# Ledger of designs, part 22: designed miniproteins, single chains, continued (3)

Each design is a single chain, and the fold is of that chain. pLDDT is the mean over its residues in the fold that is shown.

## One batch from the design tools (miniprotein)

Design m8790
Fold by ESMFold2-Fast:
Structure m8790 (fold): chain A 55 residues (1-55)
Amino acid sequence: MDEILASLDERSQRKVLAAQYLAQGREDEAVAVSGEEVVEELRRMAEAGRAAARE
């Protein structure tokens, strides 16, 4: 059970790192850490957040 949790944590940690790189404008490094699919998902979430904040 703990082994499975550790594996999930690794993926979560990579996603958090990718989000931090994207926040810093380092898209290439975010892709290198989590892959293109995760970065695209994070980018879509950021766009949705900006759209929701628009007047």
Scores: mean pLDDT 71

Design m8792
Fold by ESMFold2-Fast:
Formats: structure tokens, sequence, C-alpha cells
Structure m8792 (fold): chain A 60 residues (1-60)
């Protein structure tokens, strides 16, 4: 399912379990940061691959 819906579901499930709104928000925030780090790492890896190829070509 969509990421937006997934995040909302996690928050709702935490609230239903008796977690406070503050704690539920903290858990969701942590999840978002982990996902951001994963996306950032993939982007950096892609950029590094491009840079390595460009450097080898510039060796002419």
Amino acid sequence: MEEEERKERIKQALLEKGYSEEKAEEIVKHYLEVERLQKEKRGEEAQELIREGAKKLAEE
C-alpha cells in the first residue's frame, strides 16, 4: 500500500494499543528518519557510481 497510508496505519495502531499521541508521533518520526537515511544512501551510492565512471572516462 501507499507509504502515506502505511505511516498513518502505524500511528493509528499505536494509539489503539494505548500509546500516547506524543509517543506514537515519536515512533513514526523515527521510522521516517530511517526511511530517509535509506533513500539518501541509495542516492549517494548512485551518484558515486556516476562519478567513478566519469573519472575513468576523463582519464583520456
Scores: mean pLDDT 65

Design m8793
Fold by ESMFold2-Fast:
Structure m8793 (fold): chain A 67 residues (1-67)
Amino acid sequence: AEAGEKAAAGAAAGSGGKGEETARGAHLMFQYGAQGDAEKAGEGAVEAARAGGSERGMLLGRRNAQA
């Protein structure tokens, strides 16, 4: 689990704006294709993907708020 946390932090810090934009695009595409249907079919997968993205956003938000 800690390995996943390190990966998420690294992606946010290492990629900077690029990682953020890429994650946004992927998230938008996922929502576009899924349109809520994926939540029923793949609730675990959808929740994990969104939860991970949210956690990554928190790390980025902390640095941005500091600046």
Scores: mean pLDDT 48

Design m8794
Fold by ESMFold2-Fast:
Structure m8794 (fold): chain A 86 residues (1-86)
Amino acid sequence: RAAELAREAARALFGEGDEERARRLDEEARALAEPLARAGRPEVVGEALLAALEAVAEVAEGELKAEAEAALAALRAQLAALLAAQ
């Protein structure tokens, strides 16, 4: 899944410092998500973004962790508000 690959890429980059592995996993995630997004499945991109932010929040520390947690909370709140408005 694109979300799983995005999560692994974030963990490799921010948890392990493995830029090469992170780049490879990001390219694989994009290769899966882009065709589906173009086919009218934008939720695939949203799922990948949420998975990446969750991984950053898990492995990062300090300011980056706080920013990732804030962004994740904001995205979840916005999605919930959008669904409640329908």
Scores: mean pLDDT 68

Design m8795
Fold by ESMFold2-Fast:
Structure m8795 (fold): chain A 66 residues (1-66)
Amino acid sequence: MAGSLARNAAAASGLSEEQQKERGELAEKAYKEGVADGHPAALLGAMVKYHEEDKQEKLDEVAAKA
């Protein structure tokens, strides 16, 4: 989802399709690395997302890193 949001923002800014993909990949990588590294903002975002999706197992996993 972070990658999709970044790609849509790049498209709205008139960036090329290649730049849109690159921005999306960078945002997705940063989000995944933030969750893996225990970054507070990434963990909070993941908890909100998994709470909305009722994925309790994923919530417990992310909470263990917070």
Scores: mean pLDDT 62

Design m8796
Fold by ESMFold2-Fast:
Parts: C-alpha cells; structure tokens; sequence
Structure m8796 (fold): chain A 71 residues (1-71)
C-alpha cells in the first residue's frame, strides 16, 4: 500500500540521512532489477553511504520490501 511504502521510506531516511525522494528513486530502480542485480546495488549503496553492518541489514530489508511493493 502507499501508506506502507511511505512509512518504509521514512525509516530508511532516518537510518541513512538520504532524502525521501532519493530513496523512492532507489526503490523504483530496484523494482525493475533481478535479485542478482538488486544484491549488487545494495552492496554499492552500503559502500557509498558508509553503512555499518547493523544499519545495512535493516536498510537492505526495507529496500527489498519497498521494491516488492512497487512490482
């Protein structure tokens, strides 16, 4: 639902410091990718934004859920 997606974007924004618009763009891009390509993008984001393992685990879960909601 739109409400679930909005809450998910809000939580990722709080965890990463990224804008909600940028997070939505990432989720939309990921929704168009294979599972293998989603993993590659997630690893890239982890490195570019300097996420700890704990934050990365949560952000990965939320981003993958967001991508599923957009399909």
Amino acid sequence: SSEELEKLIEEISKLTGLSKEKILNIIQAMSRLSERDQEAILELLKKEYGLSEEKYKKVKELLLRGAELMR
Scores: mean pLDDT 84

Design m8798
Fold by ESMFold2-Fast:
Structure m8798 (fold): chain A 79 residues (1-79)
Amino acid sequence: ALEELFKAAEEAGVLEAVKKIAEGNEEALKELAEKLAELALEAAERGEVEVESEEEARELAEKAAKDLAELIARAKAAE
């Protein structure tokens, strides 16, 4: 459910952006992508993930943000 997604977002520190995306705010998608890119770079620094460049991390984050927005839209439709 959408509520479970919000709980996960709160733990990740991106709840505000996820809520805005749930409202259909496309500007929040950029904010989420930036935060996800930062998290991916931090994870790479810890050796949890390997990215070849900051540019690749940003592209992965943008894709993840889009995929998450689609999941949010689907979860809202299912409610």
Scores: mean pLDDT 74

Design m8799
Fold by ESMFold2-Fast:
Structure m8799 (fold): chain A 60 residues (1-60)
Amino acid sequence: REEEAEKFLKENEELIEKLAEALDVDLEDLKKALRDIILSGELTPEEVKERLEKFLKASE
């Protein structure tokens, strides 16, 4: 799970950076929150990515 969270953060770094800018939140705080969600098992990495993509599209 920790390896999956780390891989997710690296593979989706651009998406996460855009979301942090759109929300006007600290990038490290957002990364920590996403890591915690994946590690807790509340959402899979795939589910997190889908939600982030939907949010960014809605913000356009």
Scores: mean pLDDT 76

Design m8800
Fold by ESMFold2-Fast:
Structure m8800 (fold): chain A 83 residues (1-83)
Amino acid sequence: AKTVVLTPEQVSDPGTLAGQLLKAGIRPGSEVRITAPGLEKPITGTLVQVDENGVHLRMADGSIRLLPFSDLGKGDVTIEILS
């Protein structure tokens, strides 16, 4: 699996984050695992979109989980591509 580490500056806004994800080959429909200091545990899901509110992941139960930029921006974010 390909792993990408992003700094707080790279996850500061939707445009910057979307550009970093595109460089890494991560697109809507990619299954990812996200690890960040602002998250209690790694979150696994399918990328739906990035917008002004944060990152939207479709979870295994079919629900959509929002990861706010405030949670992602607390330190380095590790994203693993699982698919």
Scores: mean pLDDT 81

Design m8801
Fold by ESMFold2-Fast:
Structure m8801 (fold): chain A 56 residues (1-56)
Amino acid sequence: SSMEKKEIEEKKKKLLEEITDLSVEKLKAAVEKDYERVEELEEKIKEKVKELEELK
């Protein structure tokens, strides 16, 4: 079943907040020069961005 526009908008907001939080964690890891963690966080962000694009 198709989601209602309001439900889609709410899900988009949650995904954007998650992407923002992960991006902040990635920036902190980069400052600490923890490049392995940066790569792991990049993959998580990529997955969340893909979920966001699927809602279009």
Scores: mean pLDDT 83

Design m8802
Fold by ESMFold2-Fast:
Structure m8802 (fold): chain A 74 residues (1-74)
Amino acid sequence: MEEAREFIKKQLPAAVEEIMAMEKIEGGSTPLNQELAKRLKEAKEAGDEEAIRKILEEYAEKLLKKLEELLKKE
């Protein structure tokens, strides 16, 4: 599990933002997804590494949970 989380934090900063946008489009808007996407863009534009890291951690946990659900549906 930590390997996937580290990969998201290190390799997938842009991909995380893109995935968040796709989730928003596919399922319609949820307040949580909208707030996370907004804060991620703001932090990225401002260059706030700490804010970006915190947002990525929150989304990484959400992504991992979704991955587990998908794996169980197989």
Scores: mean pLDDT 61

Design m8803
Fold by ESMFold2-Fast:
Structure m8803 (fold): chain A 70 residues (1-70)
Amino acid sequence: SEVEKLMEEIKRLAKEAFEAIKTDRERFDEIIERMKRLMEELEKLEASEEVLKEAREIYEKVMDKYYEAE
């Protein structure tokens, strides 16, 4: 399904974001903007609350790691 493809992409982008936090800030910013757009697309597709919650939790984990790194 389209929702499953978007979730797989969000998970892949999160892995790339964790690597980029300390090595490439421009790449990190691009990944975060891409993740936000994919989350908006999930909402547009009326994804279940469980899927939206999982996407938010992934995003929050990435942002928490970023703030810890300063």
Scores: mean pLDDT 84

Design m8805
Fold by ESMFold2-Fast:
Structure m8805 (fold): chain A 74 residues (1-74)
Amino acid sequence: AEKKIEEYQKRIAENPNDAEAYYNLGLALAELGKDDEAIEAFDKAEELSPTPLSDVAVDAAVKVLELAVKRVFP
């Protein structure tokens, strides 16, 4: 997970508008229990997706809700 975070951060540095890289970064952060950072990465992935109904935006929104529910109802 940590090595993948570094890899996705490098991808983002090369292309700051890579919604897929932000989505994958969020997944890796969530696996490490960094839920706040994961939510931020998922929000960025959703923001960068060209349509609100794209697969990336929908999946990112679902993951944000899952992490938010986990914090309220652990």
Scores: mean pLDDT 72

Design m8806
Fold by ESMFold2-Fast:
Structure m8806 (fold): chain A 80 residues (1-80)
Amino acid sequence: MEKEAEELIERAREAAEAGDLREAARLLVEAAELYEKAGNTSKAASLYTAAALLAVSVSEEDPEMVEEVLRLLREAEEKL
């Protein structure tokens, strides 16, 4: 479960760097659900927050929010 969630986070980061913010947000939500089921609510909360920031970026095309999301993804990865 956690390994699968980590793979989703990696794919989300790759999608975000490629500019596919919609795919990145979807992958982050899926990863967050997996961590929530695993009982890691802190990691899940971080990933839900990152997905929400990406969704805002898609609607407003704000590159600063994309960078913030990538920072949150790195922080979430380090907590595991």
Scores: mean pLDDT 73

Design m8807
Fold by ESMFold2-Fast:
Order: structure tokens, then sequence, then C-alpha cells
Structure m8807 (fold): chain A 70 residues (1-70)
């Protein structure tokens, strides 16, 4: 359902924001946060499937980056 897609996208957005805050490089952190603002915009527009796909991709990228710099 749309409600389930929205809830999952918002959950991933929150997780990605928490992880993005841990990025030590200010430029990389800024880019990640800007990308997450696009996810929020898609959610506001009711484009939940696109928001979910984008949130997943951004979260995976942040996790990969943090694993590399750990």
Amino acid sequence: SAAELEAEARRLLAEARELAAQIPDPAVRGSALKSLEEVERLLEEGRYEEALRMARRILQGIRAYLDQVA
C-alpha cells in the first residue's frame, strides 16, 4: 500500500540522516544531506516508490562510505 511505502521510505530516510551525521568529511556529508532532501521532496509529492528507491540507494552509499573510512 502507499502507506506502507511511505512508512518504509521515512524509516530509511531517518536512518540515512543519522548515518550521514557521522560522515567526517563536510563536503561528502553535505552532498549526502542534499540527496536526502530530494527524498523528502519526493515524499511530499506523494512519489513514495521513487522516494523508497532513492532512500535505499543513498543509505547503501553512506554505509559503503562509512565502512571505507572506519
Scores: mean pLDDT 89

Design m8808
Fold by ESMFold2-Fast:
Structure m8808 (fold): chain A 55 residues (1-55)
Amino acid sequence: SLADRIAAVRDELVALAREYLAHRKATGKVDPEILARMRAAADELNALLDEQDAA
């Protein structure tokens, strides 16, 4: 369902945020691959929320 897809993308964003913070704590640097994945997941979440709002 749309709600299940929204929940899955939210869970992915939380996991990516944890990886981002762990990498910064370990290295003091931003991982551009993790950041790009977070941006892509945020864009997907916004699209799904727009679809939900239009329904």
Scores: mean pLDDT 86

Design m8809
Fold by ESMFold2-Fast:
Structure m8809 (fold): chain A 117 residues (1-117)
Amino acid sequence: MVTLTESGGGTFPEGSSVTLTSKITSGFENVFILAWFRQRPGEPRQFVAEITRAGFKSYAPEVAGRFTISYDAAAKTLTLNMTNLQVSDTATYYAQAFDLGTGEVTTGPGTQLTVVA
């Protein structure tokens, strides 16, 4: 079973850059897609970005050009590098792993990001 632990949240001023990270502790050989989701206050959880084991990346249109997803296999670290933060980026951010062999989805406990004007 894969375990995800997010960090890097907190309170940041508008226009800042921040990196969210998630450590992957076990079973990662069976993890083929890693992703970031977010849940903004009063909204459903939404897709942010994903990276495949082969390194292919995709992004939601609202974050394309501002956010970059990456995975360091040696460090077992999934990152979301966020630039030019907007108040609308305020959300709880969740790392997620999708096992293509089983169809199982594992989601981390989340890290809260607050962006202030």
Scores: mean pLDDT 83

Design m8810
Fold by ESMFold2-Fast:
Structure m8810 (fold): chain A 73 residues (1-73)
Amino acid sequence: DESIKEIEKKLEEVKKLLEEGKKKKDPELLKKAAELAEKILEELERGGALPEKLEEVKKLLEEVKKALKELEE
């Protein structure tokens, strides 16, 4: 499934952006991670994804938002 492969690639990108953004304290990387995670969540909710996958993305988005808030306020 092409859509599943694309979502998996995007999730990996979010995780990389979160790690890099936290390490460098770079708000631009964290903003990109949050935007990408929100888009993935919308796609999964629209597509009727499994609850476990939705929970994974929601947790990741909350981690990104927390990191961004701690950095920028």
Scores: mean pLDDT 78

Design m8811
Fold by ESMFold2-Fast:
Structure m8811 (fold): chain A 67 residues (1-67)
Amino acid sequence: MSKGQQINRVFWEGVAEAARAKTEEELERVREETIRRLRELGVSEEEAERMADTAVALGRGIAELDA
């Protein structure tokens, strides 16, 4: 799997976990874990934070549509 494919996988796994989160504390853990995994793949701190924030926002949006 290429680096880009690994990054995309981590991003969409973050979206799915955020959509399943039931509390603000679970969302915070998803955000932190997504940032950690992206940084291990060589993503910069700022880019990892931006991507994690986007993943959490998308996951929340999905949960709201099913609520």
Scores: mean pLDDT 82

Design m8812
Fold by ESMFold2-Fast:
Structure m8812 (fold): chain A 70 residues (1-70)
Amino acid sequence: MHMEKIKEEIVREAVALAKELLDQGASPEEALNAALDYAIEKAKERGLSLEEIKEIRERVIEAISDLLRA
């Protein structure tokens, strides 16, 4: 569905941003915060509801937390 694809795209882009920041020497906390800010801003720009933004935030936190444990 259109909305699910948008959510997947935003999460993927946020995770990619976190990886780039970590590669540039950012702390895990800085990378996580930047990724969350990016995802929330993009979701708002795409006109997503607060409920949909909450889902994206949850998915980003999970993906980045998994990345940081590796």
Scores: mean pLDDT 81

Design m8813
Fold by ESMFold2-Fast:
Structure m8813 (fold): chain A 59 residues (1-59)
Amino acid sequence: ERTFTPEEEARLKEVLKLAKEAMDKGLDPETIGRIFQEALEKGLSLEELKKMLDEAVKK
């Protein structure tokens, strides 16, 4: 949590952007958190994470 490489910081910023887009489209923060947790558990890429968020938004 305290030490990040520049690559890790860039990924975190992208994740925050995806979260904001999902919130703007009406997803609850709790739902976004669940999707992020599942993606981290499965070791999913940013692209796959975005796909999961897009699917949740359409529901």
Scores: mean pLDDT 74

Design m8814
Fold by ESMFold2-Fast:
Formats: C-alpha cells, sequence, structure tokens
Structure m8814 (fold): chain A 59 residues (1-59)
C-alpha cells in the first residue's frame, strides 16, 4: 500500500506541474487514503499538505 501512496503522490505532483489542480487534488486524496492504510503518518501528512495546496490553487 505504501507503493500506491507514493505512486499517486507522484501523479499528483505531475498534474500540479501541468496546472491541472482538480486532477492533482484527486491524486493527492488517493495518496492520503493509501498512506493511512500503510500506517505511514509522514507520507499521509505530506499528501494531505499537497492536496490542500492544490485545492487552494483551484480557488
Amino acid sequence: MKEKAEEYLKKGREALEQGNYREAFSYFSKAVEYAIEAGDHQLRDEAARLAKEALDKME
């Protein structure tokens, strides 16, 4: 599950770089879910921070 969290985190960063903030938020949200399942609090917090950043860019 940790590998899935890292994969979605990478996809989210790519979408963020392209200016696709809605897509980036979706990917980061998936990364948070997988990080929680993996028990990786540090990865969860990083993904949650990036999800918030993407959401703020949409506004």
Scores: mean pLDDT 82

Design m8815
Fold by ESMFold2-Fast:
Structure m8815 (fold): chain A 61 residues (1-61)
Amino acid sequence: EKEEREKRLKERMEKLGLTEEHVELALELLNSPLPGEEAQKLIQMLLAGAPVEEIRELLKK
């Protein structure tokens, strides 16, 4: 379920020590109208510690 995926993603990111901003952006990506493959790619970048600003710039282009 979507809610379960959101919860699991949030828990994983928090355990990795990522900031609240990273978690919020990841949830935004999960719920965005982006193609699933693209959203998953950006979420993977966030999980790898990419800056929130870098991901936001990718979303604008």
Scores: mean pLDDT 75

Design m8816
Fold by ESMFold2-Fast:
Structure m8816 (fold): chain A 73 residues (1-73)
Amino acid sequence: SELEKELEQKKKEIREKVIEIAGLTLEYLLAKLKEEPEEKLREIEEEIERLDEELEKLLEERKKILEEIKKAA
């Protein structure tokens, strides 16, 4: 099914985005422990916020695919 292929691709994109966010969150925590400048911490926070917004969009797209699969079943 084409919808099932789209769902698997979307799950992969979500996994990759979660891994990116997790990596930056760890980087943020390590930067805080190292007492990095506030400017550096802000840059990491802004990047996390951007990725979180992208993740939210991917989750909504996955929800739409799941609803289409339910209608086809």
Scores: mean pLDDT 86

Design m8817
Fold by ESMFold2-Fast:
Structure m8817 (fold): chain A 62 residues (1-62)
Amino acid sequence: EEEVQRIQELGERARKAFDEINKLRKEAGKLAPVDPEKAQELINKISELTREEARRLAEEAA
């Protein structure tokens, strides 16, 4: 059914976004002891990306 293809596409996009977010989290962890200001900027960016992906998924699922 059409729903299967939509769910598959949403899953693929979510996986790619999740992978990017995980990369940023690891980088923030490495920066935290050396440059806490930069680490905080990355954490804020991760939060924004996570919220943006959640919004995109909600829009495409609706």
Scores: mean pLDDT 74

Design m8818
Fold by ESMFold2-Fast:
Structure m8818 (fold): chain A 58 residues (1-58)
Amino acid sequence: MILRLAKKYAGFSEEDAKKAAEAVKEGNDELLEEIAKEKGLSVEQVRALGRAAIEAGE
């Protein structure tokens, strides 16, 4: 998928997306913030990516 290349370019892999999805489902804001800091993204961006992963069935 083209999205895999976009996520890799941003330093955000499918594994990171699954982890973000789990954090969103559990309401774990601390984990979302840790992912955001590691990837150079905002917490809102990580939450949006996690939500997208949930909607995609990941």
Scores: mean pLDDT 70

Design m8820
Fold by ESMFold2-Fast:
Structure m8820 (fold): chain A 110 residues (1-110)
Amino acid sequence: KSDGLKVLEEIVRHLREKGIAATITIFGNTIRIETDSIEGAEILKPFLEELKKKYPNIEVKIVGKTIVIKDLSGSLEKVSPEEIAELLRQFPGVKVEVIGDTVIAEVKPL
């Protein structure tokens, strides 16, 4: 399992555990997370700092309620959209759609 997939899995698990609703868009090596509020994105800051320590090959940028994570290892881009969708569909309350090379996941609170 690639580091990019592990990062994505940890993000979805944390969002559900914290009860944070978000839309996740995966394209190439980029994971974009749109929360419902600036406060929701702010709650994620400590988690994102720990994620960077565990996976040093990621770049994280926060703009308002949007978080952009870039997998600098290039491992996520090598995973097919279908494999990413299969991983995400294993989580209860996650609705997944594949549009071309893009995967969109709606994460509902636990």
Scores: mean pLDDT 83

Design m8821
Fold by ESMFold2-Fast:
Structure m8821 (fold): chain A 58 residues (1-58)
Amino acid sequence: SEEEALEKARKLLEEFVEKHRELIEKVYEEALRKGTPEDAPYLAEKLLAERLREEMEK
C-alpha cells in the first residue's frame, strides 16, 4: 500500500539523516554563514550533494 511505502521511505530517510547528521548540520551552518537566509537552503543542498558524492565515490 501507499501508506506502507511511505512509512518505509520515511525510515530510510531517517536512517540516512542520522548517519550524515553532523555533515548535514555543518553544511547548513556554512550555507547560512555564506549566503542570505533565502539562499541558504539552495547553497546547503549544493554543498551537501558535493560532499555526499565525494563520500560515495571513496
Scores: mean pLDDT 72

Design m8822
Fold by ESMFold2-Fast:
Structure m8822 (fold): chain A 95 residues (1-95)
Amino acid sequence: MTAEQQAAVEAVLAETGKKIKRIMIEEGGASEEAAEEVEELVTQAGRARAAGDRLAFGEHLERAFAIIKEHASEEAYEKALEVLSEGVAEAGAIS
């Protein structure tokens, strides 16, 4: 992966994390603390993916999924999963 591709992957997943945080707070009834933890985990997943660390990437996403499921409404959880899936697919198209 080039430095430009690494930066693009990180940027896509950082933006994905921000979108999920918004959905969790505005639509999901989640606390700001829970939503911020998910944003950070998705951002860390982007950095892990850019570094080629597939294990860390998967672990960060699994932790993010667990927090969304526990703290957000079912409707917001489904919407957040769709946004995360789209972000992961976009990152995959870059790398």
Scores: mean pLDDT 85

Design m8823
Fold by ESMFold2-Fast:
Structure m8823 (fold): chain A 118 residues (1-118)
Amino acid sequence: MIKITESGGGTVAEGGSVTLSGKITGDLKLVAEVGWERQRPGQPREFVASIDLFTGEVSYAPEVQGRATISYDAAKKTVYLQLNNLRREDTAVYYFWALDLATGKVYYGEGVELTVVG
């Protein structure tokens, strides 16, 4: 069974940076892709970034491209999302997700709240 632990939200100044983390536990050989989604106040949930754990290929939403970096630390079994040059529009609940290729099932974390203040 795959389990997710998230951290790294809080209140951050506009123009600053933040690192969110998602730690994966359980049977990691079944996890093919991991990433982050977010839900801004009053908006639908949207894609932010992903990494393919077999190839290392990364993908970014246009809104964060050039400001976001996603990385995986295999020793810590932790995925990091670094967001730079934060905007007030980056205020959202961020959800770490993991895709089990064997079942097509996506596992989500509980959500990490980020508030950007100017």
Scores: mean pLDDT 83

Design m8824
Fold by ESMFold2-Fast:
Structure m8824 (fold): chain A 74 residues (1-74)
Amino acid sequence: SASDAALLEHLDLVEEWVRNDPTVTPEEAAEIQREVDALKAAIKAGDQDAFNEELSRLRELLARHVKRREAAIA
C-alpha cells in the first residue's frame, strides 16, 4: 500500500542517517538497525501491535542518542 511504502521509505532514511552521521556510535547503530529491521518485518507481516511496540523502542533509542549528544555539548 502507499502507506506501507511511505513507512518503508522513512525507515530507509533512518538507515542512511545511521550509516552517514559520525555522531552515531557503533553500539547505537547496531541497536537502531535491529529496531528498523523489526519494524520492516512488522510492516511486511501486517502486525500493527508489533509495529507499535518496535516504533516505541526506536523512539527511545533516538531519544537516548539526543540526550548523549546534549550531555557531550554541555
Scores: mean pLDDT 84

Design m8825
Fold by ESMFold2-Fast:
Structure m8825 (fold): chain A 59 residues (1-59)
Amino acid sequence: NPELYLKLGDIAEQKGDYAKALYYFKKAESLQGILSAKAILEKNKDKADQIKKEAAALA
C-alpha cells in the first residue's frame, strides 16, 4: 500500500531519520508505478536534502 509507506516516510522525517524516510518513499515509488512514483521520489528527495542542509547549518 503506497499510502502507508508515504505516511511512514513522513513519520520518519518528523523524527529526523532521513534514511528511513527515503527508504519508505522509495517503497511507495515501487508500488505506484513509474510515472507517479518518479515525481514522488524527486519531491521527497529535494525535501530530504533541504532538511539535511538545515540540520548541518544548525550544527
Scores: mean pLDDT 65

Design m8826
Fold by ESMFold2-Fast:
Structure m8826 (fold): chain A 75 residues (1-75)
Amino acid sequence: MKEENIRRALDFLEEQLKRAEEKLKSPNPADQKTAKTEIKAVLEAARRLKKESTDPELQQRADELINKAEELLNS
């Protein structure tokens, strides 16, 4: 049950990050600012889920989200 909750949370964060990445490509500065805020929220949530999981597969998924979020913020 707890690992299923972490899995669903990761699925949700992956979708949030995808939507934020699309906003970041917008020529509108307000959309870019909103996207960066959303990406930072995904990054912090993914870091928390990684610490709370003991499943190597879920930890790896969280690391992939963390790495992608950090790359988008450094662009």
Scores: mean pLDDT 84

Design m8827
Fold by ESMFold2-Fast:
Structure m8827 (fold): chain A 61 residues (1-61)
Amino acid sequence: LSPEQKEAIKELVFELLDQGKTEEEIIEELQRRFGLSRKQARELVKEAIEELSKPAKSAPA
């Protein structure tokens, strides 16, 4: 994946997390939409969640 595609995927992960989707549902969505392997999708979901777990305030209200 290019950095550009990774950013697009992370944005989608953030949107799905905001909608209350589970990690498994998000992994399956990434596999369907981007043709990612489960391993690849899981890594991207992990990275996005880790980013959101920073002590700083999350997305706009």
Scores: mean pLDDT 76

